Designed miniproteins, single chains, continued (5). Designs and how they scored, part 41

Each design is a single chain, and the fold is of that chain. pLDDT is the mean over its residues in the fold that is shown.

## One batch from the design tools (miniprotein)

Design m17503
Fold by ESMFold2-Fast:
Structure m17503 (fold): chain A 69 residues (1-69)
Amino acid sequence: SVEEAAEQARDAAKMALKYAEENLGKKIHVLFSGSKEEAEAAKKAMEEALKEGKEESRKQVEVTVKVDP
């Protein structure tokens, strides 16, 4: 569901931020794929979660969101 996709994406972003804080200078790539609605919800959830991270850690995290065909 859209809500489940948003929660999973938020958790993934939080985990990526934690990993970035523990591994300074490393690039972390987060990929999400789902339906158009799930992808849009996931993108918003990840952006909100990333705002809570330190600026340096946020710069280490690259997010790619793909819509399933």
Scores: mean pLDDT 79

Design m17504
Fold by ESMFold2-Fast:
Structure m17504 (fold): chain A 64 residues (1-64)
Amino acid sequence: SMAALEKALAKAKELLPKWKERGKELGYDDVHVVPVDEETALAYYVKGDEIVEFKIDLKTGEIL
């Protein structure tokens, strides 16, 4: 639903600063967090041509 998508987007935005900080500490150039559904998102760490993907729980902010 649209309401579920809006909630997921809001939660991803709340978590983004934490994941950006973590990525920067690990030497990555950029970080993207994309919600997949109401409870899960994908976090992408980018460095040049390298992309590392993690599935994260939107409720806890932890790796699934």
Scores: mean pLDDT 78

Design m17505
Fold by ESMFold2-Fast:
Structure m17505 (fold): chain A 73 residues (1-73)
Amino acid sequence: SALERLRAHAELLAALEAAHPAEVAALNEAALAVGRAVLEEARAAGASDAEALALALEAAAEVLLAGAERLAA
C-alpha cells in the first residue's frame, strides 16, 4: 500500500523535509486536500467511516510519495 511505502521511506522523507521545508509543507497541504476530498467522496458513496478514512489516508500517502519522488530527482 502507499502507506506502507511511505513508512518504508521515512528516512528519505525526513531528509527531504530538512532540505526542502517549504516544498514539503506545500506537499503536506496538497496531501491533506486530496485526503479530505477522498474521505467526502467515499462517505457520499456509502462507505463506512473506517473504510472512508483508510481510503483517504492511502490517497494522501500517494500524493506525498509522488511529491517526494519529484523532489528527490
Scores: mean pLDDT 85

Design m17506
Fold by ESMFold2-Fast:
Structure m17506 (fold): chain A 79 residues (1-79)
Amino acid sequence: SEIVEEAKKALAEAKAARDAGHTTLAQQAMIYAVQAIMLAEGAAYDGLTGELLPDARIKVDEEEAKKKLEKAKALLDKI
C-alpha cells in the first residue's frame, strides 16, 4: 500500500530526527506515522516501542490513515 510505504518512510525519518536530538517533535511524528500504519494495515502496535502486537487487530480506515500520515509529515517539516 502506498500509504503504508509513505508512513514507513515518515517513521524512519522521525526516528532519525529523534536520534539527532529533535526529541519532542520527532516522537509526536513517530506516533502519527505508527497510527497511519495501524489504520492502513488493520494491525495494532505498541505506542511506546512501535512494535507489532501480534494478536491485536483494529478496523482498517484508509482515510484516517492518510490524515495521520499528513500530521506526521507536517511535524517533520518543522524539523
Scores: mean pLDDT 77

Design m17507
Fold by ESMFold2-Fast:
Formats: sequence, C-alpha cells, structure tokens
Structure m17507 (fold): chain A 88 residues (1-88)
Amino acid sequence: SLKEAKELIEKGVELFNEGKYEEAIEYFEKAIELAEGEERATALTMLAKAYLELGEYEKAIEYAEEALKIDPSNESAKAVLEEAQKKL
C-alpha cells in the first residue's frame, strides 16, 4: 500500500541519516516493490544515494536513471547521476 511504502521510505531515510546505508537499502528496496509513480521515484532516488555513499557507482547510476524515467525533473536523482558518473 502507499502508506506502507511511505513508512518504509521514512525508516530507510532515518537509517541513511545514521550512516547505515546497507540497512537503508533494504528498506528502500521493499518500498520500491510497493510504490508507484512519484513515491517509487523517491524510493529509487534514495536507493541510488545509498549506493553512491557505499561507492557502488554503477548501481547508483542504474537506480538514478530509473527514477528519472518516472520523474525527469527530479533534481536529486540528476545530482546522484552526475556525481556517480564523475567517480567512474
């Protein structure tokens, strides 16, 4: 459900802000399974950010590009894509 997806994103963001990137990824992946449209783009963007922080640049690019297919104006996803591409 949308409510469940939002709660998973919120918990993932909390873990991300604590530097627990691998745990945050698990929550964002679960959120992506339940989310559609803008919420899915948000979860994909957060997943891309977590992979960027872990140095997994190819995965960060993949998920940022998926987020941009849903929301081409997402500045956060564009920033992740640009930063990850500079690291390769």
Scores: mean pLDDT 89

Design m17508
Fold by ESMFold2-Fast:
Structure m17508 (fold): chain A 83 residues (1-83)
Amino acid sequence: PTEEEVQKLALEFIRAADAGDSEKAKEAAERLVEAIRKAELSEIDLGVLAVAAAVTRVSSRKRGDKEIAEAADRVLEAIAEKE
């Protein structure tokens, strides 16, 4: 996957999470995790993704949406594996 494809998947995940759509957010997160693992991403790209996922995790936990928070944790784990 390209950097642009990773960014598109990240936006899909964030939008689904903001909407409280746990099923869509989980689906988007799974696709995003696979894309992060396969793509060549710069340190800056990984940093931006990490901030977005961390913000999504905090917001989801505050709302009590455990599934979306768990999906965000999976995205953060995939980013950490690319270090």
Scores: mean pLDDT 83

Design m17509
Fold by ESMFold2-Fast:
Structure m17509 (fold): chain A 62 residues (1-62)
Amino acid sequence: PKIIAKVIKDFTAKSEEELSLKKGDIVEILEVIDGEKVYVKNLATGEEGIVPKSVLELVKVE
């Protein structure tokens, strides 16, 4: 199922594996890495990377 989340706070990438996000961005969760990290795709830019789950709010599961 497709999992969609909204970014609730800005996040700045600290490594090449992480993705910078702005509050209000909409992302698709592609993979759960661990209890604190997810791999996402920014639906506006098409960019992918790892972000903290704490900056996301789940919107829908399809």
Scores: mean pLDDT 82

Design m17510
Fold by ESMFold2-Fast:
Structure m17510 (fold): chain A 74 residues (1-74)
Amino acid sequence: GMSPEELVKKYEEKITKELKEEYDKLLSQGLSEEDAKQGAFVKVFRKFLEENPDASGEQKQAVGSFILSKVNEL
């Protein structure tokens, strides 16, 4: 199986792009920067979980931590 680190590497470009697109969209809809960051995190992580239902708890935690770190860079 894929390690948590390998799964993050596989998804890092896609997640980074999707976070920025959702963040920019939410800002354009009049959300505050803080609310747009939270909304982008929730949507991108939810999508990851729906596309990866068999992901382990460790894999989910690693991806969630990666998404959070990228949101904090927005």
Scores: mean pLDDT 88

Design m17511
Fold by ESMFold2-Fast:
Structure m17511 (fold): chain A 109 residues (1-109)
Amino acid sequence: MKEFELGLEYFKQKKYEKAIEYFEKAAEIEPSAEIYRNLGNAYYAAGDYEKAIEAYEKAIELAGEDDVESLTNLGNAYDAAGDKEKAKEYYKKALEIDPENEEAKKALE
C-alpha cells in the first residue's frame, strides 16, 4: 500500500507529522492492526500521547488481546501521559503473554 509505505519512510526520517498524515490515509483505505500500531508509534514520537493511546487501542481491537507489541506500546503511551497505574496494567498483560519481553520487564522495575 503506497500510503502506508510513505508513512514508514517519513517515520524513518523522523518527519512524524507527515508519517501521521500518510498512516491516517492508509487506515482510511484499509484499516489494519499494523497500520494503527504504526500510527500510534508516530503519534507517540510526536508527543501526542492521547492520540497514540487511541491508535494502539484500535490496533488491539483489530489484532486481538494477545498483540504484545501494541500492549507494550500502550503501556509506554499511558506512562508518558502520566497514568502510571494503567501503564503497569498493560506491561503486566504483555508479560502474561510474553514473559521474556525485556521492555515490559524493565518498565516494571
Scores: mean pLDDT 86

Design m17512
Fold by ESMFold2-Fast:
Structure m17512 (fold): chain A 55 residues (1-55)
Amino acid sequence: KSEEMEVLNEVLRAIHAGDLERALALLLAYRDKHNMSATDEELRALLEGLAASLA
């Protein structure tokens, strides 16, 4: 798997475990490493939406 898929799998595991802080930290680290333009607010909103969808 690519690094992207590895990070996404860890994010999903964190969400399923209820550890949204860890999920956000993983996304922020990936964003910063790859110079992505997503804001902290956008990533937080994405995680909230994913957590709600997985409930």
Scores: mean pLDDT 76

Design m17513
Fold by ESMFold2-Fast:
Structure m17513 (fold): chain A 88 residues (1-88)
Amino acid sequence: DLTEDAKSFLVLLAAKVLVAELDKLRALTTDPALKARIDALRDEARAVEEALRAGEITPEEAQERLDAIGEEALALAREAGVTREQLR
């Protein structure tokens, strides 16, 4: 079993990876409306990271929020014509 500190670390790492993938998606699109929505998702991911670091949410709650943001990011990638493989 992982300690809460270890769980928090892994969720924070997941948030950093998600932000990096959103940055890649932003670079692969020229649509200003899609770029604005990607920027909003980056801000949401960073807000989750900040809330977890502040102890305002649990690692489990943070992971649920990051999963939702990731699902929205995947939908935006489809609209931009980008596949999951291109974001690796």
Scores: mean pLDDT 81

Design m17514
Fold by ESMFold2-Fast:
Structure m17514 (fold): chain A 80 residues (1-80)
Amino acid sequence: MVEEARKALEAGDYEKAAEYAKKALEKDPNNIEALGILAEALEELGKNQEAAKYLKKAAELVSDNPEMQQVLLDRAKELE
């Protein structure tokens, strides 16, 4: 699912990227990569508020990496 989500995102198929990322999150809700792919796909689809929610969730999961956490929070703030 994560691999398929990444390939769809790279191909510009944002709806499929979001679908595969959501399926990956159903299996592993804390999959940081799937949260990131879903957020990016939602941004491209104009769903900025939803994208911000997933970026904030990813930031909570990377609390041991302050630099990455801040990058994710800054992105979420720009979408709100």
Scores: mean pLDDT 83

Design m17515
Fold by ESMFold2-Fast:
Structure m17515 (fold): chain A 57 residues (1-57)
Amino acid sequence: NKEQAEKLVEKGREELKKGNIDKAIELFKEAMYYALKSDDTELANKIGNELAEVLKK
């Protein structure tokens, strides 16, 4: 669901600020799952791109 996806993205970004990279990755993956479930392909792509940048670290 879109609201859940957005909240999970916010939590993931907060975990990144704390240096909890693994937890942030899990939160971004969950956010992408909810974005796809809400049929919001644009949001899912944005989350996927942000997750890919985190994975490079």
Scores: mean pLDDT 80

Design m17516
Fold by ESMFold2-Fast:
Structure m17516 (fold): chain A 61 residues (1-61)
Amino acid sequence: EEARELILRGIAEVLRGIGDIITGKILEEKGKEEEAKEKYERGEKELALGRELLERGDELA
């Protein structure tokens, strides 16, 4: 139960992180450098959290 919840949350965070990084690239192409930086920083944090949640879920499985 707990392992499954952590894995699903980890996947969701990884997907959010990828989405934010892609959005950051689009903003960078439009010359919105500050907004792009914010999206990249958020995406990096979401990817890190996702990896941590997946690792914790694997430990409980």
Scores: mean pLDDT 84

Design m17517
Fold by ESMFold2-Fast:
Structure m17517 (fold): chain A 95 residues (1-95)
Amino acid sequence: SRERVIELLEEALKIAEELAKKTGDPRVQALVEMLRMALELVRDPSATPEQIARVLDGLIDAAEQLAADPSMTPEQKEAARRIVELLREARELVR
């Protein structure tokens, strides 16, 4: 469901925006911008499932790298892992 993918991306964006505000980390801000671009793509009726899948795969990789970063606090890593979970659920729906 395209609507469910949008809901999952909006939830991921809320978490990423809060994390960006708390950390000031430019990598988290980059993830916020990528999530905003992904939302615009998913809302575009001309976007193919393959295009959406590719963007989601890139987002998952970025969020997983953030979750694995030793400079992140346990709370920040948990937020990043939650973003990964939401993005993986969205990716399953694009098949």
Scores: mean pLDDT 88

Design m17518
Fold by ESMFold2-Fast:
Structure m17518 (fold): chain A 73 residues (1-73)
Amino acid sequence: MYTLTGKVVDTNGNPIENAGVMVKGTDLGAVTDKNGNYTIEIPGPGDLVISAIGYTTKTVSWNGESTLNVTLT
């Protein structure tokens, strides 16, 4: 397992609370805190699905980096 941390923000750089970060095709996921921060355990390289109410769902490929910051539109 790899530990991935990061932040989910909007197009103006504001943190998004309660954004979902999920490993595509699994039940593994995390939710962002009030500062937009998340921590998730990932079994290996793959796609992450990031979603929040009022934003377009974004899929991001991950290849073993310890930090991934995401902007939602």
Scores: mean pLDDT 83

Design m17519
Fold by ESMFold2-Fast:
Order: structure tokens, then sequence, then C-alpha cells
Structure m17519 (fold): chain A 60 residues (1-60)
């Protein structure tokens, strides 16, 4: 239902922010972990996409 989809979208947004923050922390504190940083940023983007897809379903 719409309420559950809204909560799921919010969770995806929080996950995207968390991965982004982890990537920023690694960039400042251990920039040699380039592969990990790139992976975390890609995960953040994936969760943003999932949120957008749920928002589209909610709008329908």
Amino acid sequence: NAKQLGLEGAIYRVKALAYEMEAEWLEKNDPSRTEEIERLRKMAEEYRKKQAELDAQLAS
C-alpha cells in the first residue's frame, strides 16, 4: 500500500545518505581505499534510483 511504499522510499533515501557519508569519511581519513570509496558512491546512487522508482509507483 501507499504508506508502506512511502516508508520504503524513506529507508532507501537514508541508506543512500549513509553510503555517501561513509564514502566522504573514507576520502578524508583513508583516501588510498579508492575502490571502496567508488563502490560506496555507486551504492548510494543505486538506492537513490530505487527511491525514485518507489516515488513513481506512489504517484501512480
Scores: mean pLDDT 81

Design m17520
Fold by ESMFold2-Fast:
Structure m17520 (fold): chain A 55 residues (1-55)
Amino acid sequence: SADAQLADVDDWEARNLAFLDAMEARGEITPEQAAQGRANVRDTAARLRDGIKAA
């Protein structure tokens, strides 16, 4: 169902944002790289949600 697909996107976004936050906290990426990564994750999630809602 669309609701299940949207929930999967929410989970994917949350996990990827948490992963980036952890990498930044460990100094594995710069704050600038983390900010860009978070923007990319959010943009991807928004596009996936739009596609699901349009179907």
Scores: mean pLDDT 89

Design m17521
Fold by ESMFold2-Fast:
Structure m17521 (fold): chain A 100 residues (1-100)
Amino acid sequence: EEVKEEVIKEMEKLDPEFAKYLKENGLTPEQLRALAEQHRAEAREIVQKANEEAKSITDPEELRELTIKAIAEALQHIGRAFLYDWAAEKLEELEKKRKE
């Protein structure tokens, strides 16, 4: 399960050959896009939770720290979502190219 994240990173290095290997492991463009959507949802939840917590904070310094932390965590998830979407798009283009 954690191995899937490592494999996706390696797929970007060896896109055409490694995409073939990933198909044997059952990774599809749909699964990659689903993972990307999950990471985007996690990023949204992080921001929403920070907004709820911010309503109770009156100290500008604490509010700033909360905001920076939430943005940093959300950006990590957005970065992974982008990589998964990119990998899915490459797999889709590979299948399209085979069609003609």
Scores: mean pLDDT 73

Design m17522
Fold by ESMFold2-Fast:
Structure m17522 (fold): chain A 56 residues (1-56)
Amino acid sequence: SSELEELERKGVLAVIRGDYATAAEYLRKLAELLEKQGKTEHAKRIREQADKLEAL
């Protein structure tokens, strides 16, 4: 879970500094790990969030 926590934290920090492309990349990695844990709906929502950030 430390890997999930680190990716989530890095994603949040990237958003705070306005680095939306980097934030989206961390969120996509987070979604991949969530999918490996069977959390498909959560992973889908995180990917949708990443897509929105890349559109900014």
Scores: mean pLDDT 83

Design m17523
Fold by ESMFold2-Fast:
Structure m17523 (fold): chain A 62 residues (1-62)
Amino acid sequence: SKKEELLKRLRELAKEAGLSDDAIKELEEKVKTYLEKYPGEGEKEIEEGLEVAEKQLEEVKE
């Protein structure tokens, strides 16, 4: 599902950013709850946020 895809991307991004396993789990729960409240709008917002964060992480690798 789209939610599972977004949560997987979130996990991979957070792991690359150096977050702890506990922080990643907490973040996943927050995002999952948000997606349940806003299934259409929330998915778009999370996807856009992940794209921005992924670009920022690439810049930091410079």
Scores: mean pLDDT 78

Design m17524
Fold by ESMFold2-Fast:
Structure m17524 (fold): chain A 82 residues (1-82)
Amino acid sequence: KLEEARKLLGLAVKYLQEGKYEKAVELAEEAAKKALEAGDLRTAAYAYEVLAKAYEKLGEKEKAEEAKKKAEELLKKFEEEE
């Protein structure tokens, strides 16, 4: 699961860089889900950062803000607790 989450995150980043924002959203959501299932808060946080950037590019301001907040919360937990 952990290896799969990181692989999906890498693909999400690739699609984000290629301007395929809808696909980046799909892959980032899956990466975040699998990372959380595996307890990998760092990978989950980065997946939500990719999700937020993809939503920003799609003009989905509210979804982007929610994803950004989720990423900040997860990264803070990783940095301060784990």
Scores: mean pLDDT 81

Design m17525
Fold by ESMFold2-Fast:
Structure m17525 (fold): chain A 75 residues (1-75)
Amino acid sequence: SLQEKIEKLKEEIRELKENIKEIEEEIEELEKKIKEGINVKENEKRKVTLEVALGIYKAAIDFLEEQIKKLEQEQ
């Protein structure tokens, strides 16, 4: 049903939001290490990789949220 599809998309969004939270926490930890001068070059490279991943996950959530809105408009 339409409602089952919406519920599945909402579950996928919840999982993606948890992944985003973990990535944001790792970025914050890397920023602290960079500020303290710890393994700056390695931590800056890791941070860039995570920022790219963060952008991808956020774009995926936006796409899924737009799909939910379209499905809800069919009501």
Scores: mean pLDDT 88

Design m17526
Fold by ESMFold2-Fast:
Structure m17526 (fold): chain A 87 residues (1-87)
Amino acid sequence: SNLEKAIKALEEALEKLKKAKSKEEAYKIALEGLLEALKHTEDKELILKLIGLILRLIGDYLDAKSLEELKKKAEEILKEAIKLLKE
C-alpha cells in the first residue's frame, strides 16, 4: 500500500541517518525520507502533520550546534512520523 511505502521510506531514512557524517547530510537524509512519505500520503490530516515535522526539522537544522544534536532530533522526528502513519 501507499502507507507501507511511506513507512518504509522513513525506516530507510532512520538507517541512513546513523551513518551521516555532517549536519547537511543528516538534514538531507531526514528531509528526503519525510518528502517521500508525503508523496505516498493521501490523508489530509497526516499530510498536515508531516508538513509540521518538516518545518520542525528545518528549525532543528538551523539551530543544531553539532552533528550529534541534529542526528538525535532528526531521529525523534522520523520516529514520530512512523508512529503517526502506523496509527
Scores: mean pLDDT 89

Design m17527
Fold by ESMFold2-Fast:
Structure m17527 (fold): chain A 92 residues (1-92)
Amino acid sequence: GAALENELQAKIDELKSKGYDVSVTIDGNTVTITISTTDPNKLIAAALNAIGLELEGYDVSVTLDGDTLTITISAATRAEALQAALDVLRAL
């Protein structure tokens, strides 16, 4: 349902107000998160949270290019992928 998408959008808007450049795209059960910030500790925190999700059975990939972090999460359901994305962004 729209509830998780609304929660995720609210967190994205909060992070943008704090100076992060953040975007999330959703394709079925796969979510792609792109985060840009000048604080590398925040990118490391998000990346570590994403790695934790891999251990919980999510299919996760993480790439860092300069100060831009891209995280792709695939789950069994769209709702699980959205929840995982929200949990990653909560690290920021």
Scores: mean pLDDT 79

Design m17528
Fold by ESMFold2-Fast:
Structure m17528 (fold): chain A 50 residues (1-50)
Amino acid sequence: SLSNQLARKQAWQELVETSTQLNQETDPARRAELRERIRALWAEYKALSA
């Protein structure tokens, strides 16, 4: 559906943006938070792709 396509695009865009933030982040605590966010976003993207 169009709704699923838009949701997948949104989740992918957030994954790219969060991955960019992780690559630029040096603080271990913030890196841990960003990794958890990436994990959650990836799970959402996979669910929307099934």
Scores: mean pLDDT 84

Design m17529
Fold by ESMFold2-Fast:
Structure m17529 (fold): chain A 55 residues (1-55)
Amino acid sequence: SLEEAKELAKITVEELLEEGYSKEEIIKGVKDGLSQAETEEAKVAGETALKLIEE
C-alpha cells in the first residue's frame, strides 16, 4: 500500500510534467495536499512527490 502510493506519486509527477505543469506549480499543489493529508498513504505520496521534484 505505501509502496503503491510511492509508485503512483512518481507516475503522477511525470504525467503533470508531460502535460506542461511547471515544477513550481506541482510543488505548490503537493504542499497544499500535504497540509490536508490525514492518511499515511497521502502523506507518503506527497513526501515522495516533493523528493522527486526537488531532487
Scores: mean pLDDT 78

Design m17530
Fold by ESMFold2-Fast:
Structure m17530 (fold): chain A 70 residues (1-70)
Amino acid sequence: TTLEKQGVLGGLIRARLNGDEEAEAKYRAQLKELGYSDEEIDAEVERMLKVAETNSAPGKAGARAIAAAL
């Protein structure tokens, strides 16, 4: 489902930002099981990172920026 796909993508992005290569590989494998290619995964990650940059910094800094903007 779209919701499941977005959850896995979110996990992949968080793992990448945290430098957790094992978690990133696990989430990437899950996306491939859902029928995604590496190219499609990379395109979706780029799209989501661009949205995160527009709205706030990722991770803890992102949470702080959202709180400050509220």
Scores: mean pLDDT 68

Design m17531
Fold by ESMFold2-Fast:
Structure m17531 (fold): chain A 59 residues (1-59)
Amino acid sequence: SAAAREAEVERLEREAVRAYLAGDLDTAIAHLRRARELVADDPEAVARYERGIAQLEAL
């Protein structure tokens, strides 16, 4: 369902933030990539995740 997908995206975003704050960039990037897959039908959301992933990959 849409609600279940939205809840999973929110969970992945929270886990990505926790990983980032812990210095675990690989885990943060993995969670953001999964969130991007779940919102593949929303080009604005995809673009936001791609920018975030690129910033972390540049570190």
Scores: mean pLDDT 89

Design m17532
Fold by ESMFold2-Fast:
Structure m17532 (fold): chain A 90 residues (1-90)
Amino acid sequence: MIEEAEKAIKEAEEKAAVYAKKAEEAEAAGDLKAAKEYLIKALEIIKEGYEKAAELLEEAAKKGDEEAKEKAELARKAAEEAERLIEELE
């Protein structure tokens, strides 16, 4: 279900933006520890959103949707990149 996958990504991006803003405010205040913790939380939300989107797209791909297959691969790569960034920050 492409529309459900797009919704999952959008909701994740909106939630992550709240924590990204908190990270920016903490960095501006000189609280680098809090900034790092908020940034990790934003990336975790993005990862979970893209993983959920990939699962929905993979189900559509199993039903013969070739476009959903390509989008699922891109969503999986986005989730893997977010995970890599989290590991580098931890």
Scores: mean pLDDT 84

Design m17533
Fold by ESMFold2-Fast:
Structure m17533 (fold): chain A 92 residues (1-92)
Amino acid sequence: MEEVEKLLKEAQKAVLEAIRALAAGDNEKALEALGKAVEAIKEAYELAKKLGLEEEFEKLVLEIQREAADKAEELGLHDLAASLREGVAAFE
């Protein structure tokens, strides 16, 4: 679990960096940060799958999406925030 959480914390930081870059109009930096987030989530998922922790992985990913939605709304990216919140609600 600790290793999965560590990878998802990396993904969370990258997602928040991507959202800040989008708000600043830096599409190149946003894509780079999003790429880092995707790779970290992928690695975390494969590890969670090997450990039988897919349910806990899903919960942590939903927490990241919720925090990403809050940051997107704070920075004026309202359409992105709404989309992220819809994704969270679908699993609750």
Scores: mean pLDDT 80

Design m17534
Fold by ESMFold2-Fast:
Structure m17534 (fold): chain A 70 residues (1-70)
Amino acid sequence: SEVEELLKEALELLKKGDVEGAIEKLREALRMTRDPTVRAAIAEALRLLEEEKDVEGAIKNLEVALQQLK
């Protein structure tokens, strides 16, 4: 899934400290998915990064979301 690949890329970018790159990948994934569960997970990760500045929380949220995809 292209959405799964974008979420994996966002995770790698977050682990490398590239928050801006991760946000861009998450926004791209959000444009491509119509699944409400996946959309909610991406929106929560974006909130954690943009409002809470919580990189670790965003990583954990995306890892859990990837386990639910499929």
Scores: mean pLDDT 83

Design m17535
Fold by ESMFold2-Fast:
Structure m17535 (fold): chain A 81 residues (1-81)
Amino acid sequence: MEALKEKQKEEGAKIKEMVERVEESGWKKEEVIELITELIKALVEFAKEAGKEEEVRKKLREEVKKLEEEEGLKIPEEALE
């Protein structure tokens, strides 16, 4: 539990820094894609800790495809590994 909480703090700090970068860039598409990619990676990592990696990855792939079609964002497949 402690290790998971510490990992959540580290990922949260990284995501916060990336949000600041997105804001500083003026919400440029490239920076937004990078932020979304890191959020997906964090979710997959937490899913691994919960033993639900495969289920979460499948659902994330579906949502990413929908996001690409609706928002025109191209999310790297590496985010879902």
Scores: mean pLDDT 71

Design m17536
Fold by ESMFold2-Fast:
Structure m17536 (fold): chain A 64 residues (1-64)
Amino acid sequence: SDPELEALVKELREQGLTTPEHWDEALERLKKTSSYKRSLSMPYPISQERIKELEQFIRDGLGY
């Protein structure tokens, strides 16, 4: 579990950004996290795999 991603999920839930139509906004917020930026610095294909894991964590947290 990543505390930064857990905090992001909590914030999105508190703001009501929990529906599929809000995914683009949730994704833009994810892209601003240190965890996402760190994942981009990894060599391909690991960078792509890590990004998918982060996106899935947010979706799971929001109940998608």
Scores: mean pLDDT 84

Design m17537
Fold by ESMFold2-Fast:
Structure m17537 (fold): chain A 69 residues (1-69)
Amino acid sequence: SMEEFEKVREAVREVLQPDAPDEAIEPSAKAILDLIKKGYTPEEIAQRLGIPLETAEKLVEALKKKGLY
């Protein structure tokens, strides 16, 4: 849904790219939403997105606070 996508964009901005425009965040937010819906672990998310595990863990924590994980 658009509400879920908006929450993922907020988490991406908070953890990965605070100064990035929405257009730059959108591909990452779409990928992250897909991975979460499939139930991937922080380790799997880190590997698939090419980000550090610590960053993926912070992202998952932000998403848990928003009710998405």
Scores: mean pLDDT 79

Design m17538
Fold by ESMFold2-Fast:
Structure m17538 (fold): chain A 88 residues (1-88)
Amino acid sequence: MLTPEELELQIEAAMVIIEAAVLLLAVSKSELSEEDKEKIKKLAEEAIRKAAEAERLAAAGGDLEEARRLIEEARRLVREAKELFDKA
């Protein structure tokens, strides 16, 4: 069975993926320029990739330090993407 730490990291990673996916959906429906949409999309997609890798590591009982680092990076990317969306 997963440890509490492994489960916590999986939940945190899943939450980042959900936030990024919601942002991608919002961007697709927005009247932003194609340039601004592409910039936000790239940040959100990178965040999803990093969070998915963190979830995989936590699920496998792998490198939890690396999983935490990837989640932190993914959260930073989602914040940057949200700031661009809110300011556009």
Scores: mean pLDDT 84

Design m17539
Fold by ESMFold2-Fast:
Structure m17539 (fold): chain A 98 residues (1-98)
Amino acid sequence: MGWIKAAKTALDNNSPIGKEALGVAVAMEAEKLSGKVTDKSLKEASKIVSKETGLPYSETLKAGKSVPKSWLDNGVGAARQTGVALRAMSLTVSDGGS
């Protein structure tokens, strides 16, 4: 899906939001697997994203768990738009956010 590819691109470019983009991709996969983002689905999604990105499972899991709970509360649709906005902002601001 587009979010995993976007996260990989951000990480390949050493973007300060690369880990946040990865977390959004993991959350998207978690929702797809179980219809809800839970600790169990985050672990399973982290394995999938780990294989797709080539990153260690521990890194993808940590990124997924670092996604703000407010993004998950507003639904994964809101997280999509937030992820795109963070990518755009990272290109114009060299700091990954305060």
Scores: mean pLDDT 65

